# Designed miniproteins, single chains, continued (4): the designs that were tried, part 107

Each design is a single chain, and the fold is of that chain. pLDDT is the mean over its residues in the fold that is shown.

## One batch from the design tools (miniprotein)

Design m15708
Fold by ESMFold2-Fast:
Structure m15708 (fold): chain A 100 residues (1-100)
Amino acid sequence: MNLDDLSVDQIKQALADVLLSNRDRASMDTLRQVLQRSVDIALENNDLVFARQLRDLLAQLDSLSVDQVVQRLVDIVLNNTTVDKDTLQRVTRVVQFLLS
């Protein structure tokens, strides 16, 4: 799928779909890596609200199950109204690489 041709809402849905369909393949270590790289990407693009939400989730990893982390990440992605398209494209590529 070519992310460059998609709207922000279509990229959000694609990212959510990749996260949910690869839930059984996700480990806590891979989710930690996804969150760490996603925070760095969000900060580079000045998406401070998104970066804060991802950092808050990263801080809670040791108290959550893999399923809970995936669901919270999906909720953060789908409910964020201010995230930049470039941030979402880069995060989607990270998720595809680490969870594929």
Scores: mean pLDDT 84

Design m15709
Fold by ESMFold2-Fast:
Structure m15709 (fold): chain A 69 residues (1-69)
Amino acid sequence: NPEFRAGRGLEKNGRYDGAAAAYVRALDRDPTDTDARDALERLLASGRLSPEMAARVRAAIRRHDDALR
């Protein structure tokens, strides 16, 4: 997944909001992408996201939890 790979590169460079946005796009393309889901959960737990991005990530996680039911 190109979006997941982009997110990893951004995260490695400390670009946490950018990484989260890329991981959200990865989940939107493939709702079963557990690697992208796990990365978003980790970023939320880190406290490194802006409040706006944290809200977007929580919405994406809820949407994709429903897809896995």
Scores: mean pLDDT 82

Design m15710
Fold by ESMFold2-Fast:
Structure m15710 (fold): chain A 93 residues (1-93)
Amino acid sequence: ADERLRRLLEEIRNTPDDARRSELRRQIAAIEGLTLEHAAYALELGDERTARLIVERIVARKLKAENKDELTSEEHEEEALAEIERLLEEARA
């Protein structure tokens, strides 16, 4: 994951086109095994949007693994947003 993520982040940084940046971020979101260290690396490069995307994918996988079938879609999204902000603060530390 690390080499692929590094290449995608470098291409995003060097790409002026918003459409191409969006495509590259979709490729990052498809990476299996994204970690908080990957989000921290994106933050170090100044790419807060990609760092947030990485954290969102981590949280989505966690909530799916916890099988929270009793939560409404809205409650699930609110819990996800709270965890995303918490993990982003942890990645900044």
Scores: mean pLDDT 74

Design m15711
Fold by ESMFold2-Fast:
Structure m15711 (fold): chain A 53 residues (1-53)
Amino acid sequence: SMEDSILQARMLVLDSEAYLYRELARRHPDRRAQLLAQADQAEAESRRLRARI
């Protein structure tokens, strides 16, 4: 369905954001906790959307 297609696209974006935040956390140890929290938030949102498909 159109909704499923939109949810899948949003999940891909969120998964990419999580990956980016984890890479940034590796490069910026002084901001690691904040960046990992952002990655966890993106992953949690992606999992929530996946549960709707």
Scores: mean pLDDT 87

Design m15712
Fold by ESMFold2-Fast:
Structure m15712 (fold): chain A 76 residues (1-76)
Amino acid sequence: NAARQAAIDATMKAVKALLDNGQEELALRVSEAAARAIATHPDRVTELLNQIASAAKAGNTDEVERLVEELERLAA
């Protein structure tokens, strides 16, 4: 299941990027939302997680928060 594997890989990268930047609460929110959404929306989860990882590495906290909220909406 290539789509699911890509989403799992993207989740690990996003969580690591958030933890590396001291954003523990956002990392937890990402892991919880990704776990719920991966089964139904793996491609969208992967896209959002790649954007979250990039925004976290760039120090764009506002963009990270916006993308995490988008992921949480997908998981609902």
Scores: mean pLDDT 87

Design m15713
Fold by ESMFold2-Fast:
Structure m15713 (fold): chain A 71 residues (1-71)
Amino acid sequence: DERLREVLGRTLELIRRALEAAADDPARRAALLAILARYEPLLEEAAAAGDRERAIAVLEATTREVEALLA
């Protein structure tokens, strides 16, 4: 599944960059962890259900919130 792999890859790369940017900022790190804690169970639920479209939507929502945090 090319689209799922592409979205997942973009989300993981953004999270990696966000963690690097937050290395010396505990408030930003806490905010990033809160975003991950909110979306991780939704992604696990979509994966357990085999719901590809829901998994993509959750990853895209995660990406938007992490991008907003970095702006």
Scores: mean pLDDT 83

Design m15714
Fold by ESMFold2-Fast:
Structure m15714 (fold): chain A 98 residues (1-98)
Amino acid sequence: MEKGEEAGRKAEEGKGATGAAKGAALAGGAGARGEEDRKAGAEGAKAAAENAEGELAKAGAEAAAKGAAAPGAAGGAAGAIAGIGGAAEAGLAEGKPA
């Protein structure tokens, strides 16, 4: 039930609704991959939630200073990095210097 909430965030753009739903269903049905993705998703959401309370406002301000065209795009990148970092630090195999 709550998987739709994370997919819904993408659906709010009115473009990736089908893609987000398809990706969520695929991840949930991918066996070992799906199970690992759930753990990574939970850790990423936790890191993003912690950043949203303090770092999100700061990231938005810094992105604006750097000339970001869309604050949502800058916030998304920061959230993705935070999620990956959190997962890696927690001992999940999702950290890579890319």
Scores: mean pLDDT 45

Design m15715
Fold by ESMFold2-Fast:
Structure m15715 (fold): chain A 70 residues (1-70)
Amino acid sequence: VRLSPAQRRVLEFLLRNPGLFRSTREAADAVGVSVATVRRLARALGTSAQALMDGPPEVIARAVALLASQ
């Protein structure tokens, strides 16, 4: 899966701050991207936007692997 630069910024921010955001909108505003960008990132990781915000270990591991493969 290929990430856009905006999706990569969101992912790196979430990995530094797991569980910080309660909503997709808060994450989008914090990183300076659209809500649609965060939703596309969740789909690229094979998860829901809510699961991505919650940051369970399985999603974090998948995110790290995806960043390493870029």
Scores: mean pLDDT 75

Design m15716
Fold by ESMFold2-Fast:
Structure m15716 (fold): chain A 100 residues (1-100)
Amino acid sequence: EEVEKVRKKMEDVIRAARVAVEHPETLSPVDVESLMRAAIETLRDGLKHPEVADLVKELAEAVRKAIEALQPIIDHDPRARQAAEETLKAVDEALKKVDE
């Protein structure tokens, strides 16, 4: 079922974002870019399914905190910086849509 696949993917990305908050030093710029791209895709997919609205909010908050923790890496890598900027826009849009 599509909803269950989206839920599992959201849970996986939330877990990865929380690890990034706790251990930002373990991520390379490529890992940061990959996490940001996964977050954007997963937020977009989650918004298609009202059943996972709570997970969209949880993912948005976890990713926002991860970006704050990863700021030193983001500031020094152009691709990671672009991915983080795109992710913050996706987070803002997701939070607005979930509250509608």
Scores: mean pLDDT 85

Design m15717
Fold by ESMFold2-Fast:
Order: sequence, then structure tokens, then C-alpha cells
Structure m15717 (fold): chain A 90 residues (1-90)
Amino acid sequence: SILRQAREEANQLMDQAEQQMLQLALDGASLETVQQVLDDAHRQIFRVLSRTSPEDTARLSREVYERGRQAYQQAAALRAQLEAEKRARA
């Protein structure tokens, strides 16, 4: 069904974005670069979910977008922690 396909595609896109954001944070990328990955994922996810009904789109997007927000915050926190550890060793 379109609903199942959209849900699966949206989840896969967010899974990929979460992995990319985490890797970018570990590699010392800027938070602007991390945000760009999330923004690109949001655009793709919106396009995928817009294939479903407005009600299903709202329901599915809420969980996926919340995951994206939490992943960004986690990447930002990791980046701050790595910078703090680098300063402590200097």
C-alpha cells in the first residue's frame, strides 16, 4: 500500500540522516553542515509522506520529524563534548 511504502521510505530516510549527522559530528563537521543533512532529509520525507492522506501525513511526520530534532540535538551535544575533551587535553 502507499501508506506502508511512504512510512518505510520516510523511516529509511531518517535512519540515513541520523547516521550521517552522527558521523559528521564525530568527524568535526560544523553544526551548519549537520543541519543541512536534516533539512535535506525533511524535504525528501515531506515529498514521500505527501503521497498519503493529510491525516496519515500528519501522523507519520510527527514521529519522524521528532526523531530528526532529537538526532540533531544529540549530534550537537556530541560535538560539544568532543570539543570540551579536546580542550581538556590541551
Scores: mean pLDDT 87

Design m15718
Fold by ESMFold2-Fast:
Structure m15718 (fold): chain A 82 residues (1-82)
Amino acid sequence: MTLEEVVELLREAGYEAEIKDGKVVVHFAGKDIELPDPTKKQKIYFSHTLQLPLTKEQAEALGIKDLEEVEGTVYEILKHYL
């Protein structure tokens, strides 16, 4: 899995995504959302409101409460939900 594979999956799902400073960034509703490290299997919080994997801090900053805790890579989680 590569950062480019995550970006491609997001773009195929209709999101504006890019790699910036070694991170995957999604441009959504005028905001830049950094995804968790996509190269690591970790606990991630999936927002069903945004349809994106977030950190807990990002979700709190955006006021999102409908979070599902999932374990996996960002790519596996996006491929499952998108």
Scores: mean pLDDT 73

Design m15719
Fold by ESMFold2-Fast:
Order: structure tokens, then sequence, then C-alpha cells
Structure m15719 (fold): chain A 86 residues (1-86)
């Protein structure tokens, strides 16, 4: 069960990351507006932070917390890169 909880936690984190990447990519490709891309990126980053915090709290696992922190950093980098692309 502990392994299942860890896998489920990681799955939720990666799902949130995928949604964030899709939204940011769409904003950059469709709108090509730096303000829109920045706003979408910040909203998705906050969503990932919330999911990471909640999943770490729900599972109580250090590994889930560390994975969540890593994904938040990756989302921050992706947001910066998307804004620079415009």
Amino acid sequence: KLKEILEEGKRKLHEAEGEAQQSLKKAVEDDKDVDVAREVGEKQLEKIRKVAEQTAKDTGLKEVKEEGEKLVKEAEEARKEAVEYL
C-alpha cells in the first residue's frame, strides 16, 4: 500500500505538470502575447505548488514532497523559457 500511495502521489504531480505545460505552450503558440503567457504561467505554477503541497501532506512521504518540489522548480524554468521564446 505504501508503494501504491507513492505511485499515486507521483501520478497526481505529473498530471498537474502536464496540464501546466499544455496551458503555457498553448498561450505561447496561440496568443504570442508575453503578458498572457506570463499570466498563464504564473497561474499554472501556483496550481502545481498547491497540488505538490496537498499531495505531500496527504501521503506524508518525503519522496512525494521532494518530487513535488522538483516539479515546481521545473515549472518555474518552463515559464521563464516560454516568456523568453516570445
Scores: mean pLDDT 71

Design m15720
Fold by ESMFold2-Fast:
Structure m15720 (fold): chain A 92 residues (1-92)
Amino acid sequence: MDAGIQAAKLPGSVEARAVVAGVLDGASEEDLLQTARAAGLGHQNSPYTGLSPEDFIKELRELGIPKELIDAVEKASKEFLKKSEGVIKLVK
């Protein structure tokens, strides 16, 4: 519960916004995970690289993350998946 409240507040920091800008400019799989961890998401220990972009964004919205941060992560996630389609194969 407390972790969820902290997650909702963290994206407002200057550091969080700087990290998101960096991720958007050159996002890697690890950068996306670091952004989620920095935001203090309730599911920060989950491998978000295994989720569809839509499911990842849905979780961010449900945790109350600001739309600006969500939009940046969504763009970074979609570009990352597009660049990595031939590398990442998920087992169903």
Scores: mean pLDDT 47

Design m15721
Fold by ESMFold2-Fast:
Structure m15721 (fold): chain A 85 residues (1-85)
Amino acid sequence: SVDAQLAQLQQQAADYEAQLQRVRDERDASRQRLTALAAQANKQSQADGDRLQRMLDGTVSYLDLLAGGYSARAQAARDQALQLA
């Protein structure tokens, strides 16, 4: 039924939004942890600090890409639900 399809799309959107929130939480936790490690390493070696900063930048970029993907999938599910309503 259309109602069952609508409910499934709403559930998919909610699941993607939950994954988006988890990815954002992981990004913030990783940023905090790696920033502290980079600052500590930089006191002994600028090269080690720079390496950890690149790891931070790469990790944040990766998680931001994942967040964008989940956001887009949630929006697509919502748009499909609106077409059925």
Scores: mean pLDDT 85

Design m15722
Fold by ESMFold2-Fast:
Structure m15722 (fold): chain A 64 residues (1-64)
Amino acid sequence: LSPQLLADIDEGLALIRIGVLKQTGLKQGQTDPSVLKETEEEIRKLEEALRESLRTGKPLSEVL
């Protein structure tokens, strides 16, 4: 694995954790279901992008 790939994994995991925390906060704040759904979709896209980055060796910015 390249150092860039490892850095992309760390960055992606950090973004996913931030997304999960944001989603939890939105749920507790009684936010509209549409906003929660959009946040869930963004988290899923980040997970897919991270997996694709790992598979292809491309930076996250190229697979997003």
Scores: mean pLDDT 69

Design m15723
Fold by ESMFold2-Fast:
Structure m15723 (fold): chain A 96 residues (1-96)
Amino acid sequence: SKTEEVLKKYGKEVIDPLGIAYYELDESKIKFINEKVITSREEYQKAIDEKKYIAVRTPDGKVYVFPIGLRPELFDEIKAVYPDGEIIAFDDIVEK
């Protein structure tokens, strides 16, 4: 997928805050395809059930992209680690 290519090219691996490996990206270099803001655990659960990617957009222009197959419990953990972050679900990432 385009997402995996973009993560390899632009992504910096992040480990430990959530007990999983995920990727930090500069949002200015990428565009999300079919993004939807996730405001509830129900919307989060639906997104992971539909095998959407999940990311957190932070006010500093960083985005944190998570692997497909996230645990439902990670919704609260993500919000705790990134309290000013916006959680989004999306189909793909492309280069700008």
Scores: mean pLDDT 82

Design m15724
Fold by ESMFold2-Fast:
Structure m15724 (fold): chain A 73 residues (1-73)
Amino acid sequence: GAAAAALRREVQERQVELALKIAKELGAVETVTEVDGDTVTVYFKLKDGKYKKITIEGTKVTIEEISKEEFDA
């Protein structure tokens, strides 16, 4: 129903906002956001030249180091 669709959209928007806030707190200078259903992934580049990925799956938050090649994909 319309209520369920609205709730899903709000959850998705809040997850994106949370992931971007975490990336900025970690010193992200560039970010790329991908959304797939209830999973939000933010790829980001740090000022020191490192690359990381934040994945939010429901209530689970995972932060991983990635390669430049993975960021550029």
Scores: mean pLDDT 77

Design m15725
Fold by ESMFold2-Fast:
Structure m15725 (fold): chain A 92 residues (1-92)
Amino acid sequence: RLEELIAALGSPDPAVRQAAARELARLGTPEAARALAEAALGDRPVAEAAISALAELGTPEAARAAREAAAREPDPEIAARLRATAEGVAAA
């Protein structure tokens, strides 16, 4: 279920969080795109997995979610990756 995957993004186990991010990308829903964008604001290993999953999603919702997350991201490197992902998805 989507709610279970979103909850798993908050797991103390990094492997569980990464698996949840990949499964959300496979779902391809707007809710999954939003959940991945929020995960990108978390710790670095999960952020990297979430950013990659947003790029794989490739939907207009993923591009929008990535842009919104980039504006809220305090880490300039992660923010730049989120912006690049949004631009790449929007250009496709």
Scores: mean pLDDT 76

Design m15726
Fold by ESMFold2-Fast:
Structure m15726 (fold): chain A 85 residues (1-85)
Amino acid sequence: SSLIRRGATLFSASGIAFSAGDMELAKELMKEATELYVAASEEKGDYEEAAYWYEQASKVFEKVGEMELAEEYKKKSEEYREKAE
């Protein structure tokens, strides 16, 4: 879908921004990419896939030391796993 293609582009851009040390741009791009992937998963009714994308974002934020964002996205992942039941 167009959402997945846009998400992939922003995810790649986020990785480049993290590598360049532009932490604020990298965080914004990662948030936007994650929400596009989640939206695409929700369109399919796949809440487990939506939870997966939030979990991946949480792990990225944890690796770059953004602990508050990591916890926020981990909680979003847990909420979506509950919806998958």
Scores: mean pLDDT 85

Design m15727
Fold by ESMFold2-Fast:
Structure m15727 (fold): chain A 68 residues (1-68)
Amino acid sequence: MKEEMERIVDEAANKAVELYKKGASALEIQKIIDETVEKLRELGASDVEVRIARNRITLKIAEELKKL
């Protein structure tokens, strides 16, 4: 996956965690993930890269929430 796409994934995960800490709903978090996936597709990401990106965002959110 291109460095540009990896940066987008990391930024999306961090944004989702920050919003969750501020009381955002699961629906709002899902919207961020979906918007990030769409942006990756616009940059030419394959279906496999999109699946990996979605899994990485979800895993990073889960790992950060476990630290709370």
Scores: mean pLDDT 78

Design m15728
Fold by ESMFold2-Fast:
Structure m15728 (fold): chain A 68 residues (1-68)
Amino acid sequence: KQAQQQRLSEQIYEVVREGFKKGESESDIGLRVRELIAQGGTTPSVRGVFTKPVKDPITGEEVMVEVK
């Protein structure tokens, strides 16, 4: 029931929490958070599209199919 945006926020929160719990430096935690944001936040490509690779039984090649 949580949106994908909410999931990303939770992942960031958990990374920060783990970092502080382990006593990691602010710089290390910042780099990790920045990477998550870059992969999930700087690419505005997510709008509830789900795809998975399946092998075509005719050609034997991988094709992407959308699922809802």
Scores: mean pLDDT 59

Design m15729
Fold by ESMFold2-Fast:
Structure m15729 (fold): chain A 68 residues (1-68)
Amino acid sequence: MEYGEKAAEAGLKGDEKAALEALKEANRQGGPSMADRAGAEAVARLLDAGDEKGAAAVGKASQEASNA
């Protein structure tokens, strides 16, 4: 299951809460390793698409998901 894709889609829409929820779901299903991978994948996808603001929003959500 690809949580990084869900987080990237949320980032493209500027929906920081949806990105956070996707990353929390990854953590619940596969632990911190899956959440970290999903966050990194989402940031990479957004940067590849040229969406620096989306990447920053997902990075922030990923950090918050790791703390919650």
Scores: mean pLDDT 76

Design m15730
Fold by ESMFold2-Fast:
Structure m15730 (fold): chain A 65 residues (1-65)
Amino acid sequence: SMEERQKRLKLLSELNRAVAREDSEELLKLGVSEELVQRIKEAKEKNDTYGLLKLLFEALKQIEG
């Protein structure tokens, strides 16, 4: 439904904001594991765009799972 799409877009927006701000506490609150938060930080530091995208999909699965 349109409501489910809006809910998912909001979640993706919150994820992107937390990653952009390097807000580990917010990522943990969203349901991302401590291990995955660390991997996201490493990918961002290395400018690994492809790796970061894969980790963000994994984070979304953890939050929705």
Scores: mean pLDDT 81

Design m15731
Fold by ESMFold2-Fast:
Structure m15731 (fold): chain A 80 residues (1-80)
Amino acid sequence: SAAELRAEAARALREADALLREAAARGIPVPGELLLELADLQAEVQRALDALEASGSEADAARLRELIRRLRELIERLRA
Protein backbone atom coordinates (compact mmCIF):
# COMPACT_ATOMS: atom_id res chain seq x y z
CA SER A 1 0.00 0.00 0.00
CA ALA A 2 0.98 3.65 -0.32
CA ALA A 3 1.12 3.94 3.49
CA GLU A 4 3.48 0.95 3.70
CA LEU A 5 5.73 2.47 1.00
CA ARG A 6 5.82 5.81 2.82
CA ALA A 7 6.75 3.98 6.03
CA GLU A 8 9.52 2.04 4.25
CA ALA A 9 10.92 5.25 2.76
CA ALA A 10 10.88 6.99 6.16
CA ARG A 11 12.62 3.99 7.77
CA ALA A 12 15.36 3.90 5.10
CA LEU A 13 15.93 7.67 5.44
CA ARG A 14 16.20 7.30 9.24
CA GLU A 15 18.67 4.40 8.85
CA ALA A 16 20.90 6.47 6.55
CA ASP A 17 20.79 9.43 8.95
CA ALA A 18 21.60 7.17 11.93
CA LEU A 19 24.62 5.71 10.10
CA LEU A 20 25.95 9.19 9.28
CA ARG A 21 25.49 10.31 12.91
CA GLU A 22 27.27 7.15 14.12
CA ALA A 23 30.21 7.75 11.73
CA ALA A 24 30.46 11.39 12.85
CA ALA A 25 30.37 10.39 16.54
CA ARG A 26 33.19 7.88 15.96
CA GLY A 27 35.23 10.26 13.80
CA ILE A 28 34.91 7.98 10.77
CA PRO A 29 35.14 9.91 7.47
CA VAL A 30 32.43 9.29 4.86
CA PRO A 31 33.55 9.73 1.21
CA GLY A 32 32.27 13.04 -0.18
CA GLU A 33 30.97 11.27 -3.30
CA LEU A 34 28.68 9.09 -1.14
CA LEU A 35 27.46 12.16 0.78
CA LEU A 36 26.54 13.93 -2.48
CA GLU A 37 24.87 10.79 -3.86
CA LEU A 38 22.90 10.42 -0.60
CA ALA A 39 21.78 14.08 -0.64
CA ASP A 40 20.56 13.79 -4.24
CA LEU A 41 18.75 10.50 -3.55
CA GLN A 42 17.13 11.88 -0.38
CA ALA A 43 15.75 14.79 -2.43
CA GLU A 44 14.41 12.37 -5.08
CA VAL A 45 12.77 10.19 -2.41
CA GLN A 46 11.12 13.26 -0.88
CA ARG A 47 9.79 14.36 -4.30
CA ALA A 48 8.48 10.83 -4.95
CA LEU A 49 6.77 10.77 -1.53
CA ASP A 50 5.12 14.13 -2.29
CA ALA A 51 4.01 12.89 -5.73
CA LEU A 52 2.53 9.67 -4.32
CA GLU A 53 0.73 11.59 -1.55
CA ALA A 54 -0.83 13.90 -4.19
CA SER A 55 -1.68 11.27 -6.84
CA GLY A 56 -2.06 7.88 -5.16
CA SER A 57 -1.07 6.45 -8.56
CA GLU A 58 0.59 3.08 -9.14
CA ALA A 59 3.19 4.80 -11.37
CA ASP A 60 4.25 7.05 -8.47
CA ALA A 61 4.25 4.04 -6.14
CA ALA A 62 6.54 2.15 -8.57
CA ARG A 63 8.90 5.15 -8.73
CA LEU A 64 9.07 5.30 -4.92
CA ARG A 65 9.81 1.53 -4.70
CA GLU A 66 12.72 2.00 -7.14
CA LEU A 67 14.11 4.91 -5.11
CA ILE A 68 13.79 2.97 -1.83
CA ARG A 69 15.79 0.13 -3.42
CA ARG A 70 18.52 2.58 -4.50
CA LEU A 71 18.57 4.18 -1.03
CA ARG A 72 19.00 0.75 0.61
CA GLU A 73 21.91 0.00 -1.75
CA LEU A 74 23.54 3.30 -0.76
CA ILE A 75 23.03 2.48 2.95
CA GLU A 76 25.01 -0.73 2.39
CA ARG A 77 27.84 1.31 0.83
CA LEU A 78 27.79 3.55 3.92
CA ARG A 79 28.34 0.46 6.08
CA ALA A 80 31.27 -0.76 3.96
Scores: mean pLDDT 83

Design m15732
Fold by ESMFold2-Fast:
Structure m15732 (fold): chain A 94 residues (1-94)
Amino acid sequence: SLDEIVQALNKTAQAIAEAAKGLSPEERERILRDVGRALGDIYDAVLNKDLEKAKEAVERLKSIVERLRPYNQEAADKALEEIEKLEKLIEKSF
């Protein structure tokens, strides 16, 4: 359901924000801005039934999390788990 996807998007955003805590305030703001764009693209893609665009935006989120791994490996792993849950909900919605 759309509500489950919105909840998963919010949980993913929170997990990535936690992984980004070790960054400078400036780098953290930049990362969270990129995350916000990717999450927005996922939401728009789900509304438009564009699975390929949704998958592309999910891959962008995964790339952002991998860039955070050197700063907090455990938080990055948790963020990837939330992204995997989001990805399964997206696939189930198509």
Scores: mean pLDDT 87

Design m15733
Fold by ESMFold2-Fast:
Structure m15733 (fold): chain A 83 residues (1-83)
Amino acid sequence: LTERAIELLREALKQPLKVKGSDEAVFHAELFILAAENGMYKTAIKQVDEAIENLEKLEESPLKQAAIEKLRESRDLLRQVLS
């Protein structure tokens, strides 16, 4: 589950990196990966939520929507690990 969450996040980073103003969201997504790899799942979930929030502040686009969907899937997988 954790490996799949990280994989989905890395896939999402390819899209946010092409969206103007996504630097803040990318930063939080990188912190997500680091936290998840170190077993800090609560911190990882918080960082994913911050990444999603920062992406949602950007102008609406298909790339933004795809990135948010990938991040939400990653978050849901981590929540399953905690449950």
Scores: mean pLDDT 70

Design m15734
Fold by ESMFold2-Fast:
Structure m15734 (fold): chain A 79 residues (1-79)
Amino acid sequence: GAALSQALADAGDAAKTVLSDEELEQIREAMARVAEVLAEIYKEDPERALALGEEAQKAVAAALAAGDVEAVRALAERL
């Protein structure tokens, strides 16, 4: 899978101990949106998509560790 997917899985396991099922579902939907946007960018500019993917991976992992669902959602909108 993409490096983003792996980092999100690792962060998701940690998040399961502090987040509700509803919050986890919202994060899953936001992560799916980030993946969709990155896939679209990849079609036009693969190098940019990879660089954005690394930054998105770091940002999402940090947001999940903090339990900040809104930060994950905002990231999808910025891409």
Scores: mean pLDDT 68

Design m15735
Fold by ESMFold2-Fast:
Structure m15735 (fold): chain A 77 residues (1-77)
Amino acid sequence: MLEEIREHSEKFTAAVQAGDKKAVEEELKKILEVATKLAATFGPEAVAAAERTIKGALEKANEAIAAGKKGSAGVEA
């Protein structure tokens, strides 16, 4: 369900902000599993797109944690 993807995405974002690499990987793995199963109902192209998106998110999350980036944290004050 999209709701499950949203829930895991929220936990993933919190894990990135906390710098918790294990939680980031765990949540992305769960998102990947749910997203690929959901995408399978739309066909192989949707599955490939979901996998690419999740892989990109993991790479960006690891880069952000390693670089100490805070994104928009300063904007929220």
Scores: mean pLDDT 69

Design m15736
Fold by ESMFold2-Fast:
Structure m15736 (fold): chain A 111 residues (1-111)
Amino acid sequence: SELEEQLELLAGLLRKIAEGKPIPQSEIEKLSPELQYLLYLAKEVAKRDPSLAGELALELEIALGLARIMRALGFPEEKIERLLRETLEEARKRVLEKATEEDIEEAEKKL
């Protein structure tokens, strides 16, 4: 699914941030604008909470792994999509809860 591909890309970029690796702009541009915003916002928050990017990456990686197992076991795509959507919503809430007005402003500039 498009959602699964986008979350796999997002998880990879968050993992690179957690490991202190550079992320090319061309990779970020492959994300939807909504996920680009989340990534930039998470990057700003991670300057004060350096564990956040790794925690988000791990949660997405676990959900993506579960999605692959569920598909192999014949679970309907609707249930897999719900797992992925709920995981993304939880990640978004965590980032927004920790974000300052300055973080939001900086993330918006990068879109």
Scores: mean pLDDT 88

Design m15737
Fold by ESMFold2-Fast:
Structure m15737 (fold): chain A 97 residues (1-97)
Amino acid sequence: SESEEKQKEAAEEVEKLLKEGSVLAVLYVGEDLNFESKLRVTKEGKLYFEAFFKHPKNGKELHFKEEKKVESEEELNKVLSELSNEFAKKVKELLKE
């Protein structure tokens, strides 16, 4: 229920920011996994990526924050793939604990 409300709020915020020439995307993945990520791209091509994960059994937290400059859609896609892969590796390491 709370996850659905947060997803709707995030969609409305993305629409608002698109009108202002920036994009904020928020992803929520299951309440049991306690995962959240945020992506913001500015008019100047600066990308802000922030992701949070909490281990469901031991409560250990992972906070991941990166800033990149992107000058094209191709660079944006590449940076997003690299950041997603790096975050996924850190989540997998945390899950081994």
Scores: mean pLDDT 64

Design m15738
Fold by ESMFold2-Fast:
Structure m15738 (fold): chain A 92 residues (1-92)
Amino acid sequence: RLEEAEELARKASEYLTKALKSSDEEMKEYIEKAIEYLRKVAELLPEVRPLAEAGIENLRLAEEDPEKRYQYLSAAAINVSGILVEIELLKR
């Protein structure tokens, strides 16, 4: 369960990194992939659900507001980093 959630969170991080480096149309596809993986993390691991839900909300806001897109993508990246830290703490 923890290892599966960690792999899914790392996939979300990979797509977020791609979104930050991509053009407009490619960015939207990568944002949707990151949302998909964060949704799976939230379902698998209740302990990180608030961080996953915050990440999903920031990613949706990034799609809706082009002027603040990079601000919201950065906030989502912080949420994903928080998930990975919590998973490491749960492994102890």
Scores: mean pLDDT 83

Design m15739
Fold by ESMFold2-Fast:
Structure m15739 (fold): chain A 61 residues (1-61)
Amino acid sequence: SLRKLLAQGYLAAADYYEQQARRIREEARRDPSLDRAAVEAQIARYEALAKQYREEALRYL
């Protein structure tokens, strides 16, 4: 159904942003010269986006 396809799309978007947050966290672990505040802000943004997309997916389940 279209609802299942929409839910899958939103869950895929959530997974994408969770992966981006993990990538930035790992990059910061390898490079201590990075601005910690900027890194934390970017991780928070990706985690917030992942949460929003996951919540949107629930509307179609």
Scores: mean pLDDT 88

Design m15740
Fold by ESMFold2-Fast:
Parts: structure tokens; C-alpha cells; sequence
Structure m15740 (fold): chain A 60 residues (1-60)
């Protein structure tokens, strides 16, 4: 129940972290347009990460 909810949120957190890592590589190696898009998406994913992390903290 509670442990399963935390595990699900931790899986979401891991998926977000993987996406951020992929976007951070794109932000270093892409065209100027691709770098700009990647940086904007990183900010969005970091906001979502913070929300998931807060939810995990509230359940602990």
C-alpha cells in the first residue's frame, strides 16, 4: 500500500531523471535550436521532479 505508492513514485522519479540526463546531453551537443529546446524541457522536467519528490516526502 504505502510502500507500493512510494515505489511507484520512485519509478516516476527515475524515469524523469533519465529524461533529464538525455536532455542535458542534447543541450551540450545539439544545434543552437536543439540546445534551447532541451534547456526549456529540462526546466519543465525538473519542476515535475520536484513535485514527485515532495509527494514521496509527504508519504514518508
Amino acid sequence: SLEEQIEELQKQLAAIDKKIAELEEKAKTGSPEEQAEAKELIEIYKENRAKVEKQIEQLK
Scores: mean pLDDT 85

Design m15741
Fold by ESMFold2-Fast:
Structure m15741 (fold): chain A 64 residues (1-64)
Amino acid sequence: SMEEQERLQRTLELRLSLILDEAKKKNWSEEEIQKRLEQARKAAPVLAQVAEDILRIGEEIDKA
């Protein structure tokens, strides 16, 4: 449902923000960030897939 998709998007956005924030605090390399994203994929594969889709859509919108 649309409501479920909105909840998932908000959860993913929060998770991505947390990962990015920790990456800045610990000066993680892009490789470390990718490892964290992969960890999220294994913990919640459906959520991780939606996160990737959101990132791609956002990148497209930013270029438009």
Scores: mean pLDDT 67

Design m15742
Fold by ESMFold2-Fast:
Structure m15742 (fold): chain A 94 residues (1-94)
Amino acid sequence: MGEEIEEALEELGEAIKSKDPEKVKEALKRFVDVFLKAAEAYKNKYPLSDWLQAVARARAEIKAALKHNGLEDLLPYVDALFAELEERVKELYE
């Protein structure tokens, strides 16, 4: 479960370090796509609660990194994108 998501988080971390908002937005979209593919592939291995906890943890870490790097203007974008991710993950278990 973690390998693909960890790689996407590393790419996002590099985008945040660049302090380029467009690069960060693109990396965030890639992270969501990778997370959804992992959730679809491994949903039978982990319960829904584990996936939702992973989403919440990633959201908190990403928001903290953005605040630390002066990219606070992207916080509403992250909140909207992760709310959509959470809903789509829930749909996989419906």
Scores: mean pLDDT 82

